# Designs tried in a protein design run: designed miniproteins, single chains, continued (5). Part 85

Each design is a single chain, and the fold is of that chain. pLDDT is the mean over its residues in the fold that is shown.

## One batch from the design tools (miniprotein)

Design m18951
Fold by ESMFold2-Fast:
Structure m18951 (fold): chain A 99 residues (1-99)
Amino acid sequence: ARREGALRGAEAAREGALEGAKSGTAEGAGRGGGEGARRADEAGLEGGDPLGAFWAGTAGGVAAIGGGSGYASGTDEAGVEGALAGARGAEALGEGGAA
């Protein structure tokens, strides 16, 4: 069940980024938010890089803010928190790579 920690963090980052992107509601904002969420997911699943996962979530939030009318700030917080949770899980688990 160790993989569940990293996967859950990636899932939380995706959910947060998508939720904020929906609030931003522009197709451009959705594209940016979706890309950020995908990167957070890949970082958490692929390498379990603590820094990589953190930046992926942050980038998604920033992209959503750029497209959203200020409401994308929720995406930033949710995306960063999810990415940090995934990064901590991956670091603590030491899985580092897809088993």
Scores: mean pLDDT 43

Design m18952
Fold by ESMFold2-Fast:
Structure m18952 (fold): chain A 72 residues (1-72)
Amino acid sequence: SVEEIIEELKERAEEMISRIKDEKLQANMRKSLERVVEEMKSLSEEEAKLLKGMFIGSMEVTLATLDVVDRK
């Protein structure tokens, strides 16, 4: 169901967001998550899965970029 997809997105995204040290970026990502969740409520299950994948993918790229920047 769309509700289950939203729940999984929230769980996975919040875990990833909590690893962001920059407070402004962390807050921006949380706001993006809120918007995506609201959008998903009006979508089909297939569309919700696509948006979840895109959001998680964006988060993975963000964390990977931060890891590279913070690496000595």
Scores: mean pLDDT 82

Design m18953
Fold by ESMFold2-Fast:
Structure m18953 (fold): chain A 68 residues (1-68)
Amino acid sequence: MDKSKLQQTIEELGQVLQDYHTGRMSPEETIARLEEIKERLKSLGDSPGINRLLGLIDQRIATLRATL
């Protein structure tokens, strides 16, 4: 597992969620960015930490889709 790429991906996830919360990003753009982050996390491996992050992202995407 690449710790630097994992950390960068976590920071990007936080920024995407903040941009949505502050109105800088639409729900549709946020979903697209979260799906990109999901695919990057899957490429890093299948560790418990990555699987937990994937679950959190899936839950957030589901919540956003429910508001559309």
Scores: mean pLDDT 80

Design m18954
Fold by ESMFold2-Fast:
Structure m18954 (fold): chain A 97 residues (1-97)
Amino acid sequence: DPLIAELDAAIAAGDTERARELVRQLLDKVYELFKAGKLKDAIPYLEAIVRAARALNPENLERFALWLSFAIHYLLNVNDESGARLAFEKALEEIFP
């Protein structure tokens, strides 16, 4: 996927602003795939986002994982799209404080 390759390149280049934009796009892609029931198709995007979190803000990795877990729970178990969107936004803030 071009978005994953662009994210890995932006991180390698130290382009934090571009990396933030790409992580937001990948989180939106994960949201769409989960809503479509395509959970396995979301795995490469989630792996790319976790690589970004480890590279850019490893101290916040546990908080990032917590917010990602809340987003998944709101979306898949509760069907709360607004709660999921807020939790994804909080996860993004843990990578890019």
Scores: mean pLDDT 85

Design m18955
Fold by ESMFold2-Fast:
Structure m18955 (fold): chain A 59 residues (1-59)
Amino acid sequence: MVDEGALLKKLPEEEREKLREELINLSVQHLKAAVLKDTKAIEELQKKIDELIAKLEAA
């Protein structure tokens, strides 16, 4: 019943789309690293993903 859409739109739509695109790109790279069993790349990509999620949550 609470309109959470208004709160999410507090951050400019353009900035949100940029963060989403970065998350998608990092997620794709993370998946590729997992398939290749590149543990170092997996950990680096996970750190970047977590940082972007934290920025979205802080908004």
Scores: mean pLDDT 73

Design m18956
Fold by ESMFold2-Fast:
Order: C-alpha cells, then structure tokens, then sequence
Structure m18956 (fold): chain A 78 residues (1-78)
C-alpha cells in the first residue's frame, strides 16, 4: 500500500539519520535534537488541525528528509 511504502522509506531515513547523528559532535547532536523537537511540535499541530494518517505520513517523511539533508551538511562542516 502507499502507507506501507511511506513507512518503509521513513524507517530507512531514520536509520541513516541515526548513524550520521552518532558521528556528530555533542553540540551538533544538540542542534539535531532541537530540530526533532520542532518537527514533533509541527506534527502535533497537524494532528490538532485534523490531518489524515496519510497526510501525517507524507508531512513527517518530508520533514525527516529535510532534517537528513541538514545533518549531512552539518557533518560536512565538522
């Protein structure tokens, strides 16, 4: 299903993000933690607005992809 594909892609991104974060400085790890908290707050707002499970999965995946690209840049700068 479409939802299963989004979940699979999200899991792959989460694994890659976790591996990269373990290699970052403590300061960079703290910045990633702040970005994750921001994403969580934005997702909670979407839930409060009545977003569907599919819309939440799509929004969450997009936000995690953006975070992954940001973490890759942070790692290149360290």
Amino acid sequence: SELDKLIAEGNKIAEELGELVRELSEKAQAEVKKELAKIQAEMQELVAQGASDLELAQAGLAKMKELLEKVKKIKEEE
Scores: mean pLDDT 85

Design m18957
Fold by ESMFold2-Fast:
Structure m18957 (fold): chain A 100 residues (1-100)
Amino acid sequence: ALPSVDELREQAAPLLAEDPELAALYEQVRATGNEDLERYFLSGLVAERNGDPNTAASFYFTAGNIAKDLGNEDLANRLFNRATDLEVQDGLELIKEALK
């Protein structure tokens, strides 16, 4: 199961303080008032920082689908783009390692 929103907020607070663009995306997530969306987004952020881009991408896709269901297409697209960028970056790192 996902950690509680309070635990995730505590874990994510230093990460959000370091990245103004990420903090702005989080404010859009918070503005929806949807706790599940916030939990999936923060879980994605924590997974990304722990070096698990595939798990992070999965969480961001779930968060994006929740945003889409809420009618927030802009937020959904931002979350889907972040997930896709992580999958592309992970693929490029695998190619780079194979060429060493």
Scores: mean pLDDT 80

Design m18958
Fold by ESMFold2-Fast:
Order: structure tokens, then C-alpha cells, then sequence
Structure m18958 (fold): chain A 92 residues (1-92)
């Protein structure tokens, strides 16, 4: 449960950082993934349930990873990383 919540918090931080630099597609994908992780967290009690959930969100996770890679390769990459560092600092 704690690990899944930390993953959701991280994905929400990614979504906020993406919004700050105008990467709206990544922000939407990361937020959707974060919402699914947060909702599933109480049910992620075994390796089998974690594997089933990973299969369910695979396409969304792959889309988020692709959008993140595109952003990091773009001229907005440094600004996104700075924004992400600030958003992650707010979680502590």
C-alpha cells in the first residue's frame, strides 16, 4: 500500500511538472495513471494482483513513458526537470 501511494504521488508530481511546461498530453496521461494506481493501491496485496494491474495499465504506462521521453529530448526538458524537482520537494 505505501509503495503504491508513493508511486501515485510521484505520478501526480510528474503531471503537475508537465502542466507547468505546457506538456498537456503527458500531464493527462500521468494523472490518469496516478488515479488508477491510487484507486488500486488497497487491492495490490500480492504479486499476482500487481501483475494483473500492470497488464491493465500497460498501454497507458507505455504512452506516458513515450511522452516523457519526447519531452526530455525537447527544448522543454530542462524546465520540466526543474519543475519536477520542485514538485517532488513538496512531497517531503
Amino acid sequence: AALAQAQADYLYAVARAAERVGATELAEAARALADKVAAAAPSLTSDASEEAFAAEVRELAEEADRLLAELLASEKGPAFLAALEEELARLK
Scores: mean pLDDT 79

Design m18959
Fold by ESMFold2-Fast:
Formats: structure tokens, C-alpha cells, sequence
Structure m18959 (fold): chain A 65 residues (1-65)
């Protein structure tokens, strides 16, 4: 349930920041988010927001390019 809520919110963050593609998967206890964007600043803002969201939800999050 927490993963599904995280994925939904992550997709909203990606849409707001103008991210081209977002993939969310789980590796053990870690949530792995792959983001693709032509704008490195947008990618970094999205990555920061996703890590903050994970921390607030008690989920370890790793963001990859």
C-alpha cells in the first residue's frame, strides 16, 4: 500500500517538474526510481522531492538517471 501511494505521488512530481519518463520499482526494502529528463535541474529537483517523500513515508529511496 505505501509503495502504491509513493508511486502515485512520484508520478505527480514527475508531471509537475516536466520529467520525460519515470519508473518506480522495489529492490528488497528499497524503492528505486529511474528518472529521465532533458533538463538536469528538473531531474535534480524531482530527485530531491522523491527522496523527501520517501523519508516522510519511512521508505528508503534511491534515485537513478
Amino acid sequence: MELEIFEGLARIIASVEGIDDLEVRREGDTIVVTIRSSDPEAAERAARLLRTLGAEMGLPVRVEP
Scores: mean pLDDT 81

Design m18960
Fold by ESMFold2-Fast:
Structure m18960 (fold): chain A 55 residues (1-55)
Amino acid sequence: SSLERDIDEALRLMWEQLMRRSGITPASEAAFRAQLRRLGMTDAEIDRILARLRA
């Protein structure tokens, strides 16, 4: 759906911004996971999002 595409784009931008700042590290990934939890996402949803962003 268009909403899913909009969410994917926003999440990709957040991931890219975080990666430009610190690179891919356990700490930067933990920070991104924490941000997604603040958005009300479950750990299972976060894992699926990260898998998509890494592809």
Scores: mean pLDDT 75

Design m18961
Fold by ESMFold2-Fast:
Structure m18961 (fold): chain A 67 residues (1-67)
Amino acid sequence: SKLEELEKFIQEIKEKLLKNGRAPEADVDRLLSRILEALKEQIEGKRPLTPREQAMLDALLEQIKEL
């Protein structure tokens, strides 16, 4: 399912960020957990991402592109 693919993708991102030592584990966990929660709600059709949540996702994706 899309949700399982998303959870796997987030776990792979977490592993790459921790492996490269770019952020403390607690900060990575908190950011990824919040993004995963927001994306789960979007996939379930309950609500769209807020502008702040979208900005957090965009910032994370830009950091990943620099890896």
Scores: mean pLDDT 66

Design m18962
Fold by ESMFold2-Fast:
Structure m18962 (fold): chain A 67 residues (1-67)
Amino acid sequence: SSEEAGRRSALAAARAGRAGDAAATATGMYQNFKVGSGEAKELALKGAEAGKAGDAARASQLAMQAA
């Protein structure tokens, strides 16, 4: 399916470091806003939740939006 192909592509990008870089950027943004609230912090949190759910493509996309 297109969803499965997208997930495998995202996992390949993560292995290449691309999704990891996006996640690291989102984590940094989240830490900068840890004492407050804002869109970047919320997007970083949603990215982390998507990653925990195993949706690497959504996790990467949300992390990039948080950055």
Scores: mean pLDDT 53

Design m18963
Fold by ESMFold2-Fast:
Structure m18963 (fold): chain A 86 residues (1-86)
Amino acid sequence: MKSEVTRRAIEAEAEVALLTMQASIAKKLGDKEALKALLPKLREAIEEARRVLEEAKKAGDKLAVEIAEAAVESGEKTIEEVEAFL
């Protein structure tokens, strides 16, 4: 059974993935207002992923660490792309 930290890492990754998909759609539509609204949500999702990453490191849960790191990296790239588009 996966640890609670692994579950939280998966949830954090899913949130970042959803916001990344929404940002991709907004870019295709040229919807700058939607992109501006997504920035604070992306930042909050990344902050949660960073908190989960620290908890995963303390727990020694390598799977949770990998998932949370992937979420942070994906989210940071999405923010950079959104900010470059605005």
Scores: mean pLDDT 86

Design m18964
Fold by ESMFold2-Fast:
Structure m18964 (fold): chain A 106 residues (1-106)
Amino acid sequence: MTEEEKRKRAEELEKAIKEFESLNADPYLIGQLYYELGRIYLELGDYEKAVEYFEKAVQHLEEAGADPRTLARVYELLAEAYQKLGDTEKANEYSRKAEEYRRQAE
């Protein structure tokens, strides 16, 4: 995808999330949308927004009782985003959480 296509997709996701939150939609769905939004900002190099949206993804997915494999994936990307920000302590913290969830998924 081009950067323009990524920005357009992010805007569409932000609108969808706002609508679904107003409708009290499934927290699993909202969490997945935040995860996709975080991934787009990570690819765009906006690591602060990537962190913000991955943290929201984790919150909604944990509330939904998402499986350990799903949570491990989000924590892995959250750790990557913090590493890109130079926050090694947070990157190591979330990397350990991702590993813990991966072990539960086995």
Scores: mean pLDDT 87

Design m18965
Fold by ESMFold2-Fast:
Structure m18965 (fold): chain A 71 residues (1-71)
Amino acid sequence: SSTPAGALDSIPESMLIPLLIKFLEEATDEDIERLLAQLEASSRPSLRALIPIVRESRTDREAAIARLRAL
């Protein structure tokens, strides 16, 4: 199921990486663009730190997921 708009800021930091991995495993290109827009709109440092990895997922989804798992 897609995460509702604006719900990202409510995600606990301990769940950010596991949830993002699950999201990227099932996400369409449109889902990634929507997520990226929400991350860029956020002032939360932990969410903004994910922006480079989410951008990478547009060209190499597997590499982006591997980087998240390494964190």
Scores: mean pLDDT 78

Design m18966
Fold by ESMFold2-Fast:
Structure m18966 (fold): chain A 74 residues (1-74)
Amino acid sequence: MSDAFQQLIKELRRAFTDPSRTVESIENVLDIIKKNKFSPSAKKMIISSLKMIAKSSDEKTKKLAEEAIKEIES
């Protein structure tokens, strides 16, 4: 597993477990997605996690999660 993928999973986990850092964690996820390439299976897992975060989040976090989904689908 790549270092970038491990770091991304750690940030996604933080977004779920620490509400005070959700925005920061999603911004870090977006940065990692923009700088790295992922396999189709990894992309599917990341998109699923981001969709779950977007469903349960405030408007700012939802917009960031949607931006991250758009970047990874591109």
Scores: mean pLDDT 78

Design m18967
Fold by ESMFold2-Fast:
Structure m18967 (fold): chain A 72 residues (1-72)
Amino acid sequence: MKENQIKALEKLRKALEEAIKNKDEEKIELIKRSVANMLLELGIITEEEAKELEKMPAEEVLKFIDEVIEKL
């Protein structure tokens, strides 16, 4: 179960990194929202934290994903 969560987060992380590289703002927003929703559904973050994640710079979201993966 945790391994599948880590794999999904790593996939989202790579997608976000590519979107940043391509300056694809629409895709960056979509991926940030996907990360927030996934973490909220898993009970890792609160609804308030999910809203804050959507407001974070994409680079900071990458760091947050890395921290979450380390804790899983």
Scores: mean pLDDT 81

Design m18968
Fold by ESMFold2-Fast:
Structure m18968 (fold): chain A 100 residues (1-100)
Amino acid sequence: KPSEEEKEAAMEAIEEILNKIIELSEKENLKESLELAKKTKEWLKNNEDKDILEKLDFVIETLKKIKKIVLESDNPNKDELAELIDLYIETLERLKKAIE
């Protein structure tokens, strides 16, 4: 059901959000979050032929795991970082519902 334009827009959103999580994880010294985000980018590269809804589900689930890692860390900004991650999750969930 998703058009090629909707698939491209969804992949752009995924790439932008993962790159922001990578940058944030490096700045905040969240090594486990950084490694998981990089692994997720590699999974997407190795699964280019997968359905866009499957990719969105995988990334959303990964962001939920990253949020948990952040909240379990000793980072002084963890609550603010978790709120930002929630906004990224909400963005991808709304996008998924729009193209379902």
Scores: mean pLDDT 88

Design m18969
Fold by ESMFold2-Fast:
Parts: C-alpha cells; sequence; structure tokens
Structure m18969 (fold): chain A 73 residues (1-73)
C-alpha cells in the first residue's frame, strides 16, 4: 500500500542521515527513536558530546543540533 511504502521510505531516509552524521561526528553514544506513522524522530548523542534531533517525514529530512540534556531525555 502507499502508506506502507511511505513508512519504508521514511525509515530508509532516517537511517541514511544517521550514517552521514556518524561519518562526520564519530561513534554514537546513545540513540532514542520515536515513530508516529510516517514521521520518525531520532535523538542522537555522539561520544564527543555533539547531539542532534533528526526529523524525517517521507523524503523530508530536518536536522537540528540539540543539547546533551535534550538527547538524554
Amino acid sequence: SMELEERIKSRKAALEKLKELEKEYGKIKKINVKVEGTKITLYVLFENGKAFKITVEGEKVEVEEISEEEALA
């Protein structure tokens, strides 16, 4: 179904963005994932203290640098 295809696309986009950030910032220390239908939100904390919020909806990917405290919540 179209809805399932969109969900798969969102998951793939989220994983690819996570791989890009891992190449740039190094090892991931912690990751929290929230899934709401086709929307995926990743809270990623790297070993170097950098943290990001990745929001994916379909092929739309948004990345925001966040605090370590927000990533751990």
Scores: mean pLDDT 80

Design m18970
Fold by ESMFold2-Fast:
Structure m18970 (fold): chain A 90 residues (1-90)
Amino acid sequence: SKELLTTKIMDILADTGLPRAVLDEIAPHILMAITIAENSEGSEEDKREHILTVIERELDRLVERGYITEAQKNALLKRIKAVIDEHFKE
């Protein structure tokens, strides 16, 4: 479900020690990205790419705000991509 995928992604982000207020700000954007992707006419590959693009933008904002480093962003994207790929494989 989109709720389960959102929870898995948010758990990965929470592992970095981000403040709850920042996590609460990001969660609805991720849920919306998944919702839009699932309702689109595109391929499963297009849906995964859309979700990853939105998440990368949110992570870029976290880097700009000084919450995480570029190296941490790259590690998070790799973990999140694996979770998204698993969700669309099943």
Scores: mean pLDDT 84

Design m18971
Fold by ESMFold2-Fast:
Parts: sequence; structure tokens; C-alpha cells
Structure m18971 (fold): chain A 50 residues (1-50)
Amino acid sequence: AAEQDSKEAVVNEALALVKNGKSFDDAVKIASRVYPGVTLTQEDVDLLKA
């Protein structure tokens, strides 16, 4: 349950950073530092690229 909520939060954080001009790679790194226990999958990365 907590993992699902954290994963969604990481994706939203990264997406907001990308919209502010960060590369998706940098956005993922920043979001991962806020949520250190969350691992993004290929589908999460694909969502960020969309």
C-alpha cells in the first residue's frame, strides 16, 4: 500500500521537474533522493517520457 503511494508521488515529482526544464534523468534522481526506498520500473520511466 505505502509502496504504491510513494511510487505515484515519485512519478509526479519527476514529471513536475521535467516540466520545469530538468532532464527526465535528473528529475528521476531528485525524486529518488526524496523517496529512497522506491525503485522506478520501465513503465514508470515510459510514463515520465510521455
Scores: mean pLDDT 70

Design m18972
Fold by ESMFold2-Fast:
Structure m18972 (fold): chain A 62 residues (1-62)
Amino acid sequence: VVNPGLSTVPVVLEVLKKEKEKNPNLKVIIRTGIGPYGVGQLAPQVEAALKALGFEVVKVEA
C-alpha cells in the first residue's frame, strides 16, 4: 500500500508552522487510517512533530 500523503508531509508541516504564528490556538486533526485517506504508520511521527510545534492534535480513524 502506497500512502500518497507521504511526499507532502514536510510541506504541510512548514505551512502549519507559518499558520501557528497567526493563530496559536490552531488545532490539527490527524486521520490515522491505514488506507489512502490516512497517514497510516506515519501518524505517531506526524503527531510528535505537530505537538513539538505547539499544536493541539486530535487523532481520528480515517
Scores: mean pLDDT 61

Design m18973
Fold by ESMFold2-Fast:
Structure m18973 (fold): chain A 90 residues (1-90)
Amino acid sequence: MAARAKRLQEEMKKGLEEMDEVFKARVILSKAFDYLEENGDIDGAVDMALKELEPFSEKAKETALRIEEELAKNAKNEKHLELLRRIKEA
């Protein structure tokens, strides 16, 4: 019983740590989307996202970008796709 609980805690902790970093990166991307939609300024949105994402791991940034890109493709949101493309090219 104790061994099973410890294994589940370790598995959950690892998954939560990975998901937490990806989730925070996605929150930053969502803020950049909101900025773009409110101001129409794609360059400002890119700069904000790049600055806030700088301390994140490359893996978390790539995962967050991939998730948001798939969501934007499904929504056919060309503005979000353009923003994500510019962030990836930076």
Scores: mean pLDDT 78

Design m18974
Fold by ESMFold2-Fast:
Structure m18974 (fold): chain A 55 residues (1-55)
Amino acid sequence: GNDDAAAEAAQRAGVRALARGGDGATASKEYRKANEAAGGSQEVGDAVAAGALAA
């Protein structure tokens, strides 16, 4: 569904943030932003962002 596409977009945004020298907090912010832009749920975006910070 849209949540799967949003999660993938969020993951790509987070990876790009880290590739640009960003930290986990920057990656988390980009995950939430990309998830929201793709129409995903806030809960899904928050969960993916938490995963990025835990890595």
Scores: mean pLDDT 67

Design m18975
Fold by ESMFold2-Fast:
Structure m18975 (fold): chain A 79 residues (1-79)
Amino acid sequence: MEAAVEALRAAGAINSDGTVTVEQLREALRRMGLSEEAVDAAIEYLKKEGLINDDGTVSAEGAARAVAKALEQEGGEVE
């Protein structure tokens, strides 16, 4: 999770107050090599869990959880 926050920061996705916009998160996930489908799954996860603030921002912690969800979606094995 910490490495995910650092990746977002390196991509310029983390604002000075430690929040991330949904658009910045989408771009950061794409820069990490994730598919559009995995990016959409991460954003849908944030919406369902109520992790998106009224101003459209997400905490760095919420963004890290979304990155983990996107990676889970990409790494899914179909038996």
Scores: mean pLDDT 71

Design m18976
Fold by ESMFold2-Fast:
Structure m18976 (fold): chain A 89 residues (1-89)
Amino acid sequence: KEEELLKKLEEIAKKIWDILSKFPRGVADLIWSEAIRLLEKGKSKEEIVEEIMKRLQTLYGIDPEKYRKEIEEVVNLLQEAFKLEEELK
């Protein structure tokens, strides 16, 4: 059971990395760190996406709407990872 959960976590991590690797390093780091920080605080997907988009616009001057789908996908994958990690505890 634990081996199956660890394998699913590895698959999720690989998918997240594939998405984030398409961004410049600073942008990828911001998306990753803010998504984890806000998920740990129990924020909704919508709140997390909007906060990340706001920070990308403020810090990098990027139109964050171009990245909304990728940000939403990373948050979805991280939510699944958090659920699996709770099963391992």
Scores: mean pLDDT 80

Design m18977
Fold by ESMFold2-Fast:
Structure m18977 (fold): chain A 84 residues (1-84)
Amino acid sequence: MKELEELLEKVREAAEKGDLEKAVEYAVQLGEKALDYARSQGNDEAMRKLYELVKELAEAYLKGDAEKVAEKAEEIVELAKETA
């Protein structure tokens, strides 16, 4: 959990600077850790929701929307906290 919050802070910082590449790099790491966490909890519903958020994050990246990348990263962390 603390590691996800640290990655979210990195995503937000990169997005505020308009650094889309760094924002996505940190968001991917965050998504991978959140998926690993949900898998360890055996939470299939959280896994499905995380896959959907990762897809939406990829779409935001393709559109060059750093703000939307940060928004989706926040939703991933919030979902991971709710599954704890």
Scores: mean pLDDT 81

Design m18978
Fold by ESMFold2-Fast:
Structure m18978 (fold): chain A 86 residues (1-86)
Amino acid sequence: SSMEEEKKKLEEEIYEVGEEATRLEKEVLEGKLSDEEALQKAKALEKKLKEIKKKMDEKNVKDVKLLTLILAVEGTITLIEKIIKS
């Protein structure tokens, strides 16, 4: 596939993880999840982002937009973990 097709797939995967992270943040703030359940979900999202980063590295995809999106999603996950641990 073309590099543009690979970038589009990666962007879609990042947005998917971002949507899940935003939903998790809302559920945590609303007290709908136990700390254990929320931490397990946060760790699963971290794993998904690490796998996306590995794909980018393996495919030599260097894209500032995609990296910025990953950093934003990582930030959301980190905030969720800090809320749970506080």
Scores: mean pLDDT 86

Design m18979
Fold by ESMFold2-Fast:
Structure m18979 (fold): chain A 79 residues (1-79)
Amino acid sequence: MKLDRLAEIAKRYKDQPELPPEALREVAEILGMPLPLEVPKSPEEAMRNEIILGTALSMVRMAAAIDELIERREKLKLE
């Protein structure tokens, strides 16, 4: 599922401050979003790149948080 894949990416790159290009490509593929432009030519393109990068990072972090919540809920069901 999409969340499981995003959570796995978060765990794989937890020690890195930024997602490497390979991870960013995987996130873009999972979410169906475009990759950031290598060289933005306008302020609008630069802002679009920031939104894309921020969205990818936020989704990865959110997926990891949701995965943790699901794991906690499954443990609580046994009580």
Scores: mean pLDDT 72

Design m18980
Fold by ESMFold2-Fast:
Structure m18980 (fold): chain A 84 residues (1-84)
Amino acid sequence: MKSIEELIDELVKAAREGKIDEAAKLLEELLSKPGGKEALLERARELAKQGQAYVVERLAVAAKKIGKEELAKELLEIMKENAK
């Protein structure tokens, strides 16, 4: 079973490459783990601060695809607050 760190690394790679369906599957696995959401939000803040807000936007699209509307809103807010 993949660790939170492995899932986040694979998820970010999939999002960066525009593989939204793969990102959605990895996101579902990540969210099934305790602390997965918190680790994702922290990584999203780092990505936005590093000029990779487009990756965070794609993560939000993946979240919407799996019905996690509130998580998608949180990701978009992180993108707006840290990329502006």
Scores: mean pLDDT 84

Design m18981
Fold by ESMFold2-Fast:
Structure m18981 (fold): chain A 57 residues (1-57)
Amino acid sequence: SQREQQAQQVEQQLRQAGEQSIAQIKAHDPSTSEETIESMRRTVDTLAQQRRQQILG
């Protein structure tokens, strides 16, 4: 459905934006721990899933 296609696109966009943000944080603070990076990735995944569910209703 159109809604499913939009949800997939938004999820992909959020994940891409999340990775860009993580890259910027790492560039600004190279001492950022792997644990912190993994925590950030989990947050991005959660937000992407929540946004997908909001679109799908």
Scores: mean pLDDT 83

Design m18982
Fold by ESMFold2-Fast:
Structure m18982 (fold): chain A 100 residues (1-100)
Amino acid sequence: SLKEKIIEGLKKLGFEVPEDATLEDILRIVAKRLGLDESGEFTDEMKEAVRELFRAMGLEPPEEVTKEDIYLAILQLLGIVPPDARELTEEEREELKKME
């Protein structure tokens, strides 16, 4: 499943992730490692960090960063989707929705 791929990818990068982690838990774990707010909320600082990640990957950042853009950036960081992926597939969106 997408959740299992995300958890395994994070563990390989040295993150400690519980098997029952929610999307909110995963966002908090990633935010902590990026030096962002640990609240798990989508702050302006997190949106700017996602824009910087897009630029670092050679991609044009969106003017308005959505939750979907943040999820896409995390999946790209984990190597689950290609760095040139512009949007989530319908299957990926449905799997992420099940994790909330």
Scores: mean pLDDT 64

Design m18983
Fold by ESMFold2-Fast:
Structure m18983 (fold): chain A 67 residues (1-67)
Amino acid sequence: SLEEAKEKVLAVLEEAGPGQWVSLPYIVKKTGLSPEEVLAALDELEKEGLIERHPDDPDRVFYRLKP
């Protein structure tokens, strides 16, 4: 489910620590989810204000827990 995907993605970002940039391929590898599931979870977490994307990343590869 999207909620389970969000939990797994958030756990990866929490393990990295607040303010630490984590790449999309790393999150995919660590969660075992598809890229599509990871992107859906990241989009929802960003809308909830828990994470942020790198400000100058057009490919939307780097994400972090808000510091």
Scores: mean pLDDT 83

Design m18984
Fold by ESMFold2-Fast:
Formats: sequence, C-alpha cells, structure tokens
Structure m18984 (fold): chain A 88 residues (1-88)
Amino acid sequence: MEEIIKKAEEGGRVAAEAAPEEASPHVRRLFEGLVRRIKELAEDESKKEELEKMVKMASWALKEAGKAFPEASEELEKLGEEIEKLAS
C-alpha cells in the first residue's frame, strides 16, 4: 500500500507540472483528493472494496493524464501501470 500511495503522489505531481498553467491547479486538486482518499481507506479494513476502486481510479487518471499531456506521457503511463501491478 505505501508503494501505491507513493506512486500516486509522484504521478499527481508530474501530471500537475505537465498541465497548462490554467489546468495545473485543477489537476493537482484531483490527484491530491485521490491520494487523500486512498490513505483514508487504507486505514479502514471494512473499506477494502472502496480502496480497490480508488486505486484503480488513480491508475486510470494517471494514464488519462499521460494521454492529455504528451511531454509526460511515458512517465505517467509507467506510474499508472506500476500501480495496477502493485494492486494485484
């Protein structure tokens, strides 16, 4: 779980930095929200299904950010794939 959180935080930072100036604050908020939710769910054993959904959403969001921001596409795709691999 710590590795998933670390990669999601790193990916969110990369995505926000690669985004156009007007979009960067919104991209940052999106990934900060996803990471915060994953951290909250990881501390609650009754929320395993919600945790899995949020981890999948973070991976998907990083891959979509890679498609939207070509200069960071390879790094974002890789981080998304690494999260999927760690979650299975």
Scores: mean pLDDT 82

Design m18985
Fold by ESMFold2-Fast:
Structure m18985 (fold): chain A 66 residues (1-66)
Amino acid sequence: KLHFPLPLPVLEAQRLLAELGYYSGPIDGRLDSALVHAILLFQADHGLEGDGRVGAATLRALNEAL
């Protein structure tokens, strides 16, 4: 069966979104509805496609906002 073995991008996104004030939930590597909402708000504010996914473009924009 194919699946993603490590939730590293989710954990990094939680940390960066929390630092930027978009996410106030726990930094536990879980993709919950609060994290998806924070991703969508960040993507909208930065002109990215609002797909709610932690892709390369979203991670790059998060790191550039530091």
Scores: mean pLDDT 73

Design m18986
Fold by ESMFold2-Fast:
Structure m18986 (fold): chain A 85 residues (1-85)
Amino acid sequence: DELLKNLEAYTEALTAALRAARAAGRETVVDVPGPSHPAAEAVRAAVERALAEAGMVVVAEEEVEVVDAETGERLTLIRLTVRPA
């Protein structure tokens, strides 16, 4: 399953980055797919788990639209601002 393989690698990298940010006392941002994306629920759940494991909390959410320069498709992302609890 390509989604699960990619999600596993992404979650491991994200958890490491969040732990580093937590140790430094830094805010960071995490972009997740918008609610219309087929993977939105799975990615959001993985991100929420990584945040909890790292001791980080979401302090702001912003819906952002970007246009993929390669495909020309409009992508909706939810941008999460996260910081140490």
Scores: mean pLDDT 77

